# Designs tried in a protein design run: designed miniproteins, single chains, continued (3). Part 79

Each design is a single chain, and the fold is of that chain. pLDDT is the mean over its residues in the fold that is shown.

## One batch from the design tools (miniprotein)

Design m10726
Fold by ESMFold2-Fast:
Structure m10726 (fold): chain A 78 residues (1-78)
Amino acid sequence: SREEALKQLKKLEKELEELKNSDLPPEEKIKRADKIAEEAQKIIDEHKDDKEIVRQAILIEAEATMIRMNAFVLKKEA
């Protein structure tokens, strides 16, 4: 349902904020960011016709990708 999708998006956003502010190793940040991005993509696939849900899920995917990229750079430099 739309309400469940919005609830899941709020949960993913909170998980991203926690991940971003965490002192986790780069490898762990990459794994968690990938999982968040996969869950956001699933919401997009299930709610293609709801432009607002799709927009919010895309923003979550973008944020997760940014966290992943930053962690990947740190891992490569080590």
Scores: mean pLDDT 85

Design m10727
Fold by ESMFold2-Fast:
Structure m10727 (fold): chain A 63 residues (1-63)
Amino acid sequence: AREELVEFLMRHAGMSRENAEATVEALLASDPSSQEALLQLLQRDSGLSPEQVERLRELLARI
């Protein structure tokens, strides 16, 4: 699950492994409100589609 999140961000958000790992740690350490805010920032900054953001939510729920 965690490695799958890292790979997803590297492939779809164009992140380095270091940035992807830091982003996953931030998402997992966040409460639901902060997590949603981070997902919205990823959509705005990385050009992720709504479908890709929903996939991230699904992957986070599996941890």
Scores: mean pLDDT 80

Design m10728
Fold by ESMFold2-Fast:
Structure m10728 (fold): chain A 65 residues (1-65)
Amino acid sequence: GAAQCAKAAQQFINEAQSLTKTQLESALSLVETSLNIAKEVGASAEEINCLETVLSKLKDLLSSS
C-alpha cells in the first residue's frame, strides 16, 4: 500500500545519502527507466505512484547535494 511505499522510499533515500553524485544519478536513471516500463506494461496506479514518489525524493536529494 501507499504507507509501505512511503516507508520503502524513505529507507532507499536514507541509504542513498551515502552515495556519490554519480551513483545518485545512476539510481535516478534506473528509477526513471523502471517508471517508464511500469507505465508501458500497464502497472497498477499504486506501483506507478510508488515509483513517482521514489523519483521525486531522489531528485530532491540530488538538488540538495
Scores: mean pLDDT 78

Design m10729
Fold by ESMFold2-Fast:
Structure m10729 (fold): chain A 64 residues (1-64)
Amino acid sequence: SPVEKEIKKIEAELQKLSEQMSPHDQKAVDLGIARANAIKDPEERLGVLKNILASAKNRLKQEQ
């Protein structure tokens, strides 16, 4: 489905961003993804992943 394709895209982007993070922040992202993957509704799962992605981008932006 289009939602599943978007989820895979966001997970790939999060993987790439997490490689630029501290081990502590990488673990936080990994736990967030694991929790999101426990959500049965794909639309809710996508929403949670989008929030994790936004937070990850903001964290990296703060490091400048």
Scores: mean pLDDT 81

Design m10730
Fold by ESMFold2-Fast:
Structure m10730 (fold): chain A 92 residues (1-92)
Amino acid sequence: MKAAELLETAAEGFEKEGRLDLAEKLRKLAEEQRKNSDPLLAAQKVSELYFEALLEELRKKYAGDKEAQEKLEEAEKRAEETKKEIEKKIAE
């Protein structure tokens, strides 16, 4: 239950900062960890949620910046590759 508690604490932090969507997703992940403990899958999901939230915010902030948009696209591709690698290790 320790991993679930850490995820819940992180969710409360984001909720206080007004990031309600991210807080909700973290709480759902904490509930999943409480039912089925899988640290690798939890780490993958947390990384995906944080990265997705950052990309969304940066895309809005730099909507007119072509160079920034290209860098965000590269970052999204790298996150997708990381997700596939973790999934392969879990599934074998």
Scores: mean pLDDT 73

Design m10731
Fold by ESMFold2-Fast:
Structure m10731 (fold): chain A 76 residues (1-76)
Amino acid sequence: MEIELSPKMLENMQKFIESGKNKEISEKLKEVYKILAENKTEEEMLEVSQKILEIIEKSKSAEEFLEKIEELKEEL
């Protein structure tokens, strides 16, 4: 499935890369996707992927992104 990123998402992703927290972001996303692969249906995985994209678009900093992903992980 091809997921198209909005210009705002790309801008925020670039800001996260420049924050120096790429390793933390990558590790947190891997943890989320591991839970999804083990416990969720394909439809639920798509829904969570869309929520992650919304978090990227709405997050003003890498720290806010990590906090919102941790909250999402706790709901899984």
Scores: mean pLDDT 76

Design m10732
Fold by ESMFold2-Fast:
Structure m10732 (fold): chain A 100 residues (1-100)
Amino acid sequence: EPSLDELALRILGLVSLLASLARRDPAIAPAAAALEAEIMKIFVDLSRGKISPLEAFRRILELFERFRAEHGARLSPHMAAVVEEAIALAEEAIRKVEEE
């Protein structure tokens, strides 16, 4: 199984990919950029000990679920797959933190 650090890096890669894919859609691009900025802030706060790993991954899950709820119907199949993978990775990270 991947480590928490590996899950975090994969989530960062997925949100960057989502922002890149969304750049061609003016309706989605600002929301995707805001999501990337919020997730980056969460990982910075986590690295500085300002929030717990459990809090960090729960906030990341909430952000992706909110993005899916607000924008899911407008997403390309590739963007939708990226969002679903990010949600699954955040859920796995929460499970690992709760088991450790």
Scores: mean pLDDT 87

Design m10733
Fold by ESMFold2-Fast:
Structure m10733 (fold): chain A 56 residues (1-56)
Amino acid sequence: SALEAAARALLAAFPQATEADAARLAVLMKQLWPELSASDRTLTALFRRLLRERAA
């Protein structure tokens, strides 16, 4: 999805980020794209999944 693509692009700027950073990345994404209708909870869950996939 477009949301997942944007999240992956943001994660490329933070190669050292881990699952512990997911909530912080969610807040940052909302600051960079205020028009996002996704909740902090939804974005945090997305970043946790993507960071887990990257670590595997």
Scores: mean pLDDT 84

Design m10734
Fold by ESMFold2-Fast:
Structure m10734 (fold): chain A 100 residues (1-100)
Amino acid sequence: NPKKDEQTAQAMERDRERQQERFLNLSPEEQQKYLEQQKDNYVALIQVVIDRAKEVDKDTAERIQKLLEEAKEYKKKGDLEKLEQLYQESLELARKAASL
């Protein structure tokens, strides 16, 4: 259901933005816990994008799968900014495939 999936993605994105704003006001220990949760969330979100892309275009799903492999490595390194970038790239690839 494309409409339901879009609403879910928008809700997750709004929660992410809200968490980022609060993050700057947290203690270092609280910031670490939020970063660990966000790393897990980004990997899970990229997997959801792959599952949706498989319904539209196999080539796009394979490209996003490579981004997921990169995301797993950046999760190990704790690079939250790179995880955000990989997630956004995954969304753009899926959106472009759906437009074809």
Scores: mean pLDDT 75

Design m10735
Fold by ESMFold2-Fast:
Structure m10735 (fold): chain A 92 residues (1-92)
Amino acid sequence: MEELEKQREEARKAIQTSFEEAKKNIEDNYDLEKEVAYLRLKPLLELTQKDFSGDRKKSLEALRKAYREIAEKYGDPTAREQAERLEKMLEE
């Protein structure tokens, strides 16, 4: 009976370890997705630096929306700050 209990305990630990590894992989993937989302902002940032009359405001709104989405999806404080800053710029 003790041998069977040891085998069950080892099986439980193996299942727990597998679960923790899967959870960590999901969390690591979230960090990578966040980095990719930030990389996608580079073309929008370049567009906001170009003064195309009538186009810059649309580019700033697109950038604000993208930062807000990153802030909401990943809870990133930097993206939240940038979204708020862009909202103020759009009010001017």
Scores: mean pLDDT 71

Design m10736
Fold by ESMFold2-Fast:
Structure m10736 (fold): chain A 84 residues (1-84)
Amino acid sequence: SAAELVPESESVKLTVRDAAGNVLYEGEASVENQAEVELAVLRAMAEAGVTRADVYVNGVLVGTLEIPDLERLRALVEELEAKA
């Protein structure tokens, strides 16, 4: 689901925030590091104990990440780590 937020052939500044405005993740995202960034964002959400986070690209709100529950989020992180 983070795939649609990464432009082709360019890097962008990605910032992920919780509902209170706390920064969960901040870094550069590109097509080349998409899987690594997705894992890092989901891991940060799991560590913060949140299932919803707002995604900003170059300071502009582009969407919201929503996972049904924290248990599923943690399972998804574990599965993605095993594939990396």
Scores: mean pLDDT 78

Design m10737
Fold by ESMFold2-Fast:
Structure m10737 (fold): chain A 63 residues (1-63)
Amino acid sequence: SIVDQINSDLQNTRDEMGRQTRDNVLASGSNRWEVYQQSLRDTTDRIDSLTSSGRSILDSFLS
């Protein structure tokens, strides 16, 4: 379904951004890895919330 595709794309984007964030932290010599991990959790929660909202909107149009 389109929702499954969106969820897959969001997870792939999250993973890739996490890798880039780690590389940037290592390159800068920053001690912010734990802060970035917490930010990724917060971002995941927001993405899940947005995905649920998007599904509700799609259901409204399809119903």
Scores: mean pLDDT 69

Design m10738
Fold by ESMFold2-Fast:
Parts: C-alpha cells; sequence; structure tokens
Structure m10738 (fold): chain A 60 residues (1-60)
C-alpha cells in the first residue's frame, strides 16, 4: 500500500513523521486526481521525501 511503503522508505532515509504524512497525502492525491496507479505514485512521492531532506540541508 502507499501508506506502508512510504512510511518504511521515509523512516529508512530519516524523514520526519510530518514529511512522511505529507508524502502519503501527495501520493494519494496523485491516485485520486490524476488516476495514477500506486506503482507510479509511490516513486514520485519517494522523490518528494528526498527533496524535503535536501531542502532542510539547504537551510543550514
Amino acid sequence: SIEEELREYGEKIGASEKQIEEAIAFAEALVSTFGLPEEKAIPVAKLVLEYNLLYEKAQE
């Protein structure tokens, strides 16, 4: 599922619970709004998690 896979990935890369929840909501919106299958939405949401971590590093 979207939620399970994004939580596991987010925890692995050190994302916060808030970032993980935002990525899950984004992936679910991709499925509901754009009709993307979960297999397509999950990789996009994983990229969002990665960019959120890069954004935090850029604020240093």
Scores: mean pLDDT 80

Design m10739
Fold by ESMFold2-Fast:
Structure m10739 (fold): chain A 92 residues (1-92)
Amino acid sequence: MKEDEEQLKRALAILLGISVEELEEMLKAPKEEQKEIIKKGIEKRKKEGKAPSIEEVIKELEQLLELAKKNNLKEIEEMVNKVIEILKELEK
């Protein structure tokens, strides 16, 4: 359980272009600060030529969400859902 949780946290952080530490800090931050952190991470990935669109990142996160549900990792489900909501807001 804990190992699977840590692996999924690392995967989520990689998809967002941030560290696991930044991910944990972001989840404790107000929504506007969460948006800023995610924007910076995605922009960093674009500058590095790793270039997924926000739409592609959302699709990958939806796959991660299904994996979390399948493994009954409710904390990871909550984290991924919050990130998807923020990304959808940023896609406007």
Scores: mean pLDDT 76

Design m10740
Fold by ESMFold2-Fast:
Structure m10740 (fold): chain A 75 residues (1-75)
Amino acid sequence: MAPSDEEQLQAVLGFMHELIARLLALVAAGRLSVDEGVAALRREVRAYLDRVQASPELRALVERWLEELEAYLAA
């Protein structure tokens, strides 16, 4: 059975949380620039959404979160 929208949303949030933690650790260690970390985050999240065939509504929500995170990391 296909996962529910709630289950898919929770999976995306968990993926993003873990990925952000890993990328922040690499930036803090000087292994990645902030710009490289942001680019990697966008690329990997978009690839994940494509793989799980996320709805247009879920994609729009996640893109808004990525914009907010990019603004936070750039500050």
Scores: mean pLDDT 77

Design m10741
Fold by ESMFold2-Fast:
Structure m10741 (fold): chain A 71 residues (1-71)
Amino acid sequence: GPRNLISEEQREKVDRLLREAARRDGVDEAVVDALQGDRAALEYMLEHGDEAQREVARERLAALEAAAARA
């Protein structure tokens, strides 16, 4: 249910860590695993979250997909 929603602050923190790791001359497997887990959570928010949460999830999901494609 919606109780699994991630706050906007938590999303920004995760995205920042993913970008930092990607800039370190290669993406660690731990970062890739975190990206996969986070992506699933964002997709869950798109299906079950509020309109505001869905907007944030849409924006963050696009950024994470770009990071994954770059890895």
Scores: mean pLDDT 59

Design m10742
Fold by ESMFold2-Fast:
Structure m10742 (fold): chain A 64 residues (1-64)
Amino acid sequence: ALSREELRAQAVLVVRETGAALGLSPEELAALVAEAEALVDAARSEEEFWERLGALLDRLRARA
């Protein structure tokens, strides 16, 4: 199982990579990173975290 810090690092990495691939501005990337970090804090389990992160990424990809 990943620690809370490892989940945060993974979330930040994934959303930065996805946002950069979609051409998001630095301001949009900063907001996205903050949202991903908030998901880590709000998630009650690692499973809930992955579900919420997946939904965030799906929302981002849908705009492309």
Scores: mean pLDDT 79

Design m10743
Fold by ESMFold2-Fast:
Structure m10743 (fold): chain A 84 residues (1-84)
Amino acid sequence: MTREEIERAMEELRELYRRGELEIVSARRERVTLTTSDGEEVSREVLRLELRLRDEDGRESTRGLAIADPYAMELALALLEELA
C-alpha cells in the first residue's frame, strides 16, 4: 500500500463518516511480534479497528481492520481524533 493509497483510503473513511454511513465501533492499539523473511522477530504496534458500514440499501456490515503500517496508523489515529 503506497502513501497516496493510504491518504485516499483515510479521506474515503472521513467522507463515509460525514454521511453517517460509517460508525467506529472500537479502536485498540496492540503490540504484536512479527517474524520477517530474514527470520528476525520484530515487535510492532498494530491499530485494530472495528467498523460498522451502511450501504445504500440500508444493509449493515461489520469489518475489522488491522493497521500495521506506521504511516497508515498515524493517519488513522489523527482521523479518530478528528471524528471523536
Scores: mean pLDDT 76

Design m10744
Fold by ESMFold2-Fast:
Structure m10744 (fold): chain A 90 residues (1-90)
Amino acid sequence: KEEEKEKEILEALLEVEKELKKNAEAEAPLSEEMRELFERIIEAIKKSKSLKEYVENVKKIYEEMGIKMHMSDEQAIEVLKKIAEAYKKS
């Protein structure tokens, strides 16, 4: 049942990321780096089976793209849960 809850959170996060990419593209042409970041994050969500795996995949993407993450894995998981809950209420 916890695994089902994590799947719902990952599905909500996937929709949030798709909408963020759509909205960013509607405002102005995305840089190559921003486009690559959105694509890689979307793929990370799709292939991840848990929030922990997703956070680990995002950290690898950020490291490869030179982006510094200032959160612990536990803090990142809590933030992701809050984002998914906010999306489901909209």
Scores: mean pLDDT 77

Design m10745
Fold by ESMFold2-Fast:
Structure m10745 (fold): chain A 76 residues (1-76)
Amino acid sequence: SMREERLRRYREVELRILEEEGLEAATLRRIAEELGISVATASRLRREILANPRSLEDIELDVLEGIELIRRGVEK
């Protein structure tokens, strides 16, 4: 389905940005821009990924948690 394809692409883009530019660059906004979708859509996809633990790797979940902490909490 289109939803499953978007979830897969989200995961791929996030991991690529992490590898390429590091954790601070892998924000919802950056992922949304790379995928050509809204930040709201990217946020929904991320929440869906986090809510499906059996289909995700531990590394991916840890990475998503780290990104959220950087995006929300870290100032300088």
Scores: mean pLDDT 69

Design m10746
Fold by ESMFold2-Fast:
Structure m10746 (fold): chain A 62 residues (1-62)
Amino acid sequence: MKTLEEIADEINKDYEEGKLTPEDMKILQKKFLEFLDKHPDATEEELNEMFKKIYDEIKKKS
């Protein structure tokens, strides 16, 4: 399973390579923060899965 650090590194690399826009990064941050606000007791595994899911959704729609 990918850790939050590995997912963050992948996102940063995709952004550096021009695969993500600044708007995509803002949407990712907003959705992830909203998840954290609704699920303050979320486990590291749940956070990792949700972060990846949000990221994949943004890439698919962009």
Scores: mean pLDDT 73

Design m10747
Fold by ESMFold2-Fast:
Parts: structure tokens; sequence; C-alpha cells
Structure m10747 (fold): chain A 98 residues (1-98)
């Protein structure tokens, strides 16, 4: 359910922030990928989960970008959103609904 997507958001933001200290581009990618992946897992493939997953992925990217900050903020956000949107929304939809 959505609980997993919210957890994904938190983990994505943390990963984004930590990675930003090593590399902003990598941080955004890791944050978004983690958030999207966990969002898809938590969604269980329902229509509701698809919409929530997409929104959570976008929020994950934004959170990761904010944690990166400065010149890294935009890159972190963009990378996080792209990875999260593709992974979270696509996987949730494809998983199917009863």
Amino acid sequence: GREGMLEGLRRGAEAGGEGAKAGTKEAGRKGGEEAGRLGAEGGGGTAEASAAGLEAATQGGEAGGELAGGDGGAAGYAAGMVEGVGGGAGAAITAGAG
C-alpha cells in the first residue's frame, strides 16, 4: 500500500542527500531510483497505487534535490524524478489490478 511508497520517499531523500556529498548527479539518480522502486513495491499494482507512486516519485525527486541543494539541487531533482516516475508508476501499473 501507500505506506511503502511513503517509506520510499524518505529513503530516497536520505540517499539523495548522502550521495550529493559524493556526487550530485549520482545522488539524484540513486534517490529517485530507490524511491521509485520502493513505491512500486508498496503500491501492489493497483490503480490508486499507480497515481500515488507517480506522485511519490515526483516528491522523492524534489526531496532529493532539496537535500543536495545549491548547484546540485536541480540535477538531483531531475534525475530523481525521471528514475522514480519510470520505475514507480510503470511497475505499479504493469503489476496489474485485480
Scores: mean pLDDT 49

Design m10748
Fold by ESMFold2-Fast:
Structure m10748 (fold): chain A 63 residues (1-63)
Amino acid sequence: SDAQVLVEAIEENKDIKDDKEFIEKVAETLEKKGHPELAEEVRKTKNREELIQLAQELQEQSL
């Protein structure tokens, strides 16, 4: 599921303190895992909080 892959990418990069670096590293992790479209959505977020909101929204859309 896109939501699960995103949550795993977020967890892998959680120690990155800079929001810009965090977003970019999460997007790179998603690209490596074969989710380039999701990586593009991640790169559109402005900060860590918006990225976490994106993950929550994707989880809510899963049945």
Scores: mean pLDDT 82

Design m10749
Fold by ESMFold2-Fast:
Structure m10749 (fold): chain A 83 residues (1-83)
Amino acid sequence: MKERVEKLKQDFVKLLEEETKDLSPEEKLKVTVRGRDALIEVLNEVDVPPGKEEEVARLIVEESKKPDFNLEELVAKVKELLA
């Protein structure tokens, strides 16, 4: 359990840094807050299987970059990815 959560967090941080490095400080903060809220919700709602951590992290970051970000929709997409 600990290893899977750690890997998901590491993949999330790495992808978040890569995807936000060219954004303004305001946009970086916005994407970071959305992404962290989404990661917390995913960790509370979903048991991410081994080998899916990077895919889940990427989905969280990609959805967090959208102008019409929706946390409920993001969690639903993660559940669909893992079904």
Scores: mean pLDDT 79

Design m10750
Fold by ESMFold2-Fast:
Structure m10750 (fold): chain A 59 residues (1-59)
Amino acid sequence: SAAERAARAAAEAGKSGPSGAAAVAGMTQHDLGPEAGRAAAEGARKQGEEAGRAAELSM
């Protein structure tokens, strides 16, 4: 479904950081509406922050 695709895209976008989150928000907003787009962007942002912290620690 569009929601499942958005969730997977959000996970991948998290690895790219803020720019990826914006891309996911745009796609999800188009398919599922602005609230879903914002939720996807927020999720991707949090994943990006966690990935950044993990990368620093896994030196």
Scores: mean pLDDT 63

Design m10751
Fold by ESMFold2-Fast:
Structure m10751 (fold): chain A 72 residues (1-72)
Amino acid sequence: MEVARQTAENLARQYDMELVKEEVGEDGRITLVLENKKTNSSVTVTWEDGRLTIDFTYYVNGEKQSSSVERE
């Protein structure tokens, strides 16, 4: 939990985003959602069984782009 939250806080500061959702799932999965409403971009940070996944969604010239990074 602490690693996922710290990662989300660092990303919020770096990309001028706000934490809009924090959820702990039935399986212990932690999901944190960050949004920048000015750029219509979002980041989802997921922590599950020692694994951190960061999903980026952003727009370039009105086209939706996405990228994902996974770390253990």
Scores: mean pLDDT 74

Design m10752
Fold by ESMFold2-Fast:
Structure m10752 (fold): chain A 78 residues (1-78)
Amino acid sequence: ASAAAVAAAVAALERGAAIAAEGDPQRASKYLREQADAQPDPGARAVLGAAARGAAETKDPQEASRRLRQAARDAALM
């Protein structure tokens, strides 16, 4: 992925984590899906799409937030 696409994915994942921590993993999932749809880089799009699915499947908001923060750290290594 391009450096710009990586930076955008990391920022989106961190924002998603903040939304999930506010008590709404479903809203975080929707936000990340919208970010994935807007992402022209296929690698960054795939990461955001996978994170959106994970957030939708996670019932605990704090666990969803922790997983999204980990995804942001992993995405920074792309």
Scores: mean pLDDT 85

Design m10753
Fold by ESMFold2-Fast:
Structure m10753 (fold): chain A 82 residues (1-82)
Amino acid sequence: SARMRAQADAEMALFEQFKAEFEKETDIMKQTKLLFAMMAVRVELWVLARIAKKQGDEETAAYLEARLKEVEAAIKELLAKM
């Protein structure tokens, strides 16, 4: 689904923005809010991957799962540095 891939790309762009803001932020409460925003992107990608799988769109599901793994790895790395 071109629509689902475009939505995933938009979510990834938001994630990169939140990650960049997190890396520059010195206030722990603001960092925490950015982390919640990044976790929301993770949930959205997970929902999209489930929808793609249920629709039998294996190519789109694989694309979404790859983006989800990238987001999960980045969040894990950021949490380890806190």
Scores: mean pLDDT 87

Design m10754
Fold by ESMFold2-Fast:
Structure m10754 (fold): chain A 85 residues (1-85)
Amino acid sequence: SENEKIYKRILEEVRLRIKRDTDLIGKEEGLTDEQKEEMEKKALEAAEKAIRDAISQGNSYRNALRIGYNAAMKAMMDYLNELKS
């Protein structure tokens, strides 16, 4: 219950960052709305997994947030590389 509350709070912060980043990347790279949505989805899925793993391993709030956002950023960059290939 307490870990689930921490998870949801971290995920909310990371979700807001993902949305801002995907909007910025979308403008810079000329992405369609569908491509931005797919990027956001992939980033969020990566963040969710990484945050749960980080919390399960006993990471602090700040470390779990950092780990989650780093996973999201990697997923966004991987998706961009797929689109350019």
Scores: mean pLDDT 88

Design m10755
Fold by ESMFold2-Fast:
Structure m10755 (fold): chain A 80 residues (1-80)
Amino acid sequence: MKEVEQEYNRSLTLGASLRAMGAATRTAGQLIAAGHKDPEVGARIEAESAAAGDELTARGEAIEREAKEKYERAKEELEK
């Protein structure tokens, strides 16, 4: 049980970190785009950063979902 709890907590921490990185990537892209002299290049940077940020957020959410499913399954097996 403690081992399963440690794995669950590690996965939640990783998922949260990836979601935070996704948010930071989107914000950085917006700031770079706003400061860019070429609006076409700025728009591309913003779009690419938003896409990369969304991928990181989705990966974080997937890790957290899988971790919750594994933890609940292990908990149910112990209640039998």
Scores: mean pLDDT 83

Design m10756
Fold by ESMFold2-Fast:
Structure m10756 (fold): chain A 107 residues (1-107)
Amino acid sequence: VEAVNQVLALPPSERKLGPLLNYSRKLRKKLGDQALERAVKALDETITKYNITLSEKDRNALVSALTSLISADGIYERYQAISKFFTVASKYLTDDQIAELLKILDS
């Protein structure tokens, strides 16, 4: 999504949560009932594209964070899900890889 790509292009200190809250809300409407399936698919496509090697533990942490991002309901849960997602994702993925992951997820 264009708004997410713009936020991810900003230095981490300047990232804004507003566009990400709207992105999370839209994901829940599109994918809420398939959150786990879509999280797994998006992550697997991203790791295959960038030839990323993840341990099962690290992969499960990313799947959990993505599933929470999709399934979060209400502003409080969405803030927590966004914060958790970027905290977890930044440990294992570059900003470009995170942008691609979120783009695949929205597709």
Scores: mean pLDDT 73

Design m10757
Fold by ESMFold2-Fast:
Structure m10757 (fold): chain A 113 residues (1-113)
Amino acid sequence: SEIDKLVRFLLLVDAVRDGLKAAKEAIENKDYETASRLLEQLIDIVEELIRTAKEMNLPDEVIKEAERLLETAKQALEASKNGDYETALKLVDEAIKEADRLEELVRKHLNPP
């Protein structure tokens, strides 16, 4: 049902936020192996989020923001794997801001003025 898809979508948004916060904490604690694993898991979650958004026929603006989040997460993973943890941390902070924008766009779509 459409309600089941919406519930799944919102759970994926929450999982993305939790994953980003966990990855940031791992980098700050110098647990770089955990940070890389969390970023790999986050990429899979964002890809499922994009697929679900497309299945729900969400606006192109929402899909494009989710695709930017995916690209930023991939860049953060690459930086982490290359030992550039300062860049990885900055990219995770950028991804958190992109996730906030994605949530705001979805909120506006579900509750238009």
Scores: mean pLDDT 86

Design m10758
Fold by ESMFold2-Fast:
Structure m10758 (fold): chain A 75 residues (1-75)
Amino acid sequence: SLAEMKAQAIQEIDALSALVIAKAERVDPALAEEIRQKTEEFKARIQASKSIQDVLDIMQEYGLWAGRKLLEIDA
């Protein structure tokens, strides 16, 4: 169901963002705060989504964004 897909997406965002935030906190507390704010924006977008396809599209965007942030932290 859409509700189950949203719940799964929120869990995945929370889990991955927690790891990214923990890494960012060690090198740049300001970057960690930006990641927290953006994480909440993605979660809000998932909650506002109206279809499974919308959830999948947001999760794809989230994955690309999170990957980019990991590269910034490791640079």
Scores: mean pLDDT 89

Design m10759
Fold by ESMFold2-Fast:
Structure m10759 (fold): chain A 62 residues (1-62)
Amino acid sequence: MLSEEEVRKKLKELYEKIVEKMETLSEEEQLKVWKEVQEVVEEYEKTGDAEAAIKRLEEILA
C-alpha cells in the first residue's frame, strides 16, 4: 500500500502530465479528458482507493 504522501505525489505528477497533454488537444478533446479525470476524482472521494485512481489516470495518459 502507498503512503498518503506517496499517493499525493503520484496524483500531482499524473495531474501535471494530463494538463500538459490537454494543452496539445482541441477544445472538444480537452472536455473528454476533463470528464474522465472528474470521474476518477469522484470515485476516489467515494471509495478512498488511491491505487485504482492512479491506475485510471495512467490509462487516461495512455
Scores: mean pLDDT 78

Design m10760
Fold by ESMFold2-Fast:
Structure m10760 (fold): chain A 89 residues (1-89)
Amino acid sequence: LAPSELDPNEIFEFEEEVKEILSKVGIKKEKVTLFEAEQALLTYLSKNKLFDPENPDLINVKGTELGKLTGKDKLTLEELFEKFVSHIK
């Protein structure tokens, strides 16, 4: 399912790999809205300074839990969010 097809206020349960990432930014709920999950992801990216300094549309996830989750070294925020949504239970 494309992220744009989901209600950002609907409550979802994510798989454990995503829950672990969300816990790193203080979200310990079993179920969260897509909006809360997206905001937590953006907070994680900002705290870990994962935005590519040469191309701000790219995120460098190499060596991070997001890199393990996505199987990528670099991807766009849209691609990352699509991968994130693919881990909804």
Scores: mean pLDDT 75

Design m10761
Fold by ESMFold2-Fast:
Structure m10761 (fold): chain A 59 residues (1-59)
Amino acid sequence: MEEEIKKLAEELGLSVEKVKSYLQGFITNPDVARHELLKEGFSEEQIEKLEKLAKKIAE
C-alpha cells in the first residue's frame, strides 16, 4: 500500500500526504472528491488511478 501511494504521488507530481488526502476523500465521498480533482485540473486518467487505489485500500 505505502509503495503504491509513493509511486502514484511521484507519477502525479504530488506529495504522499496530498495523495493520502485525496484517497481518503474518495473513500468518504467519491463524487465530491472526483469533482474537486476536476476543478484542480486533474485529467480523467489521473482521477481514475486515484479512485482505483482508494477502492483497493477500502477493501
Scores: mean pLDDT 80

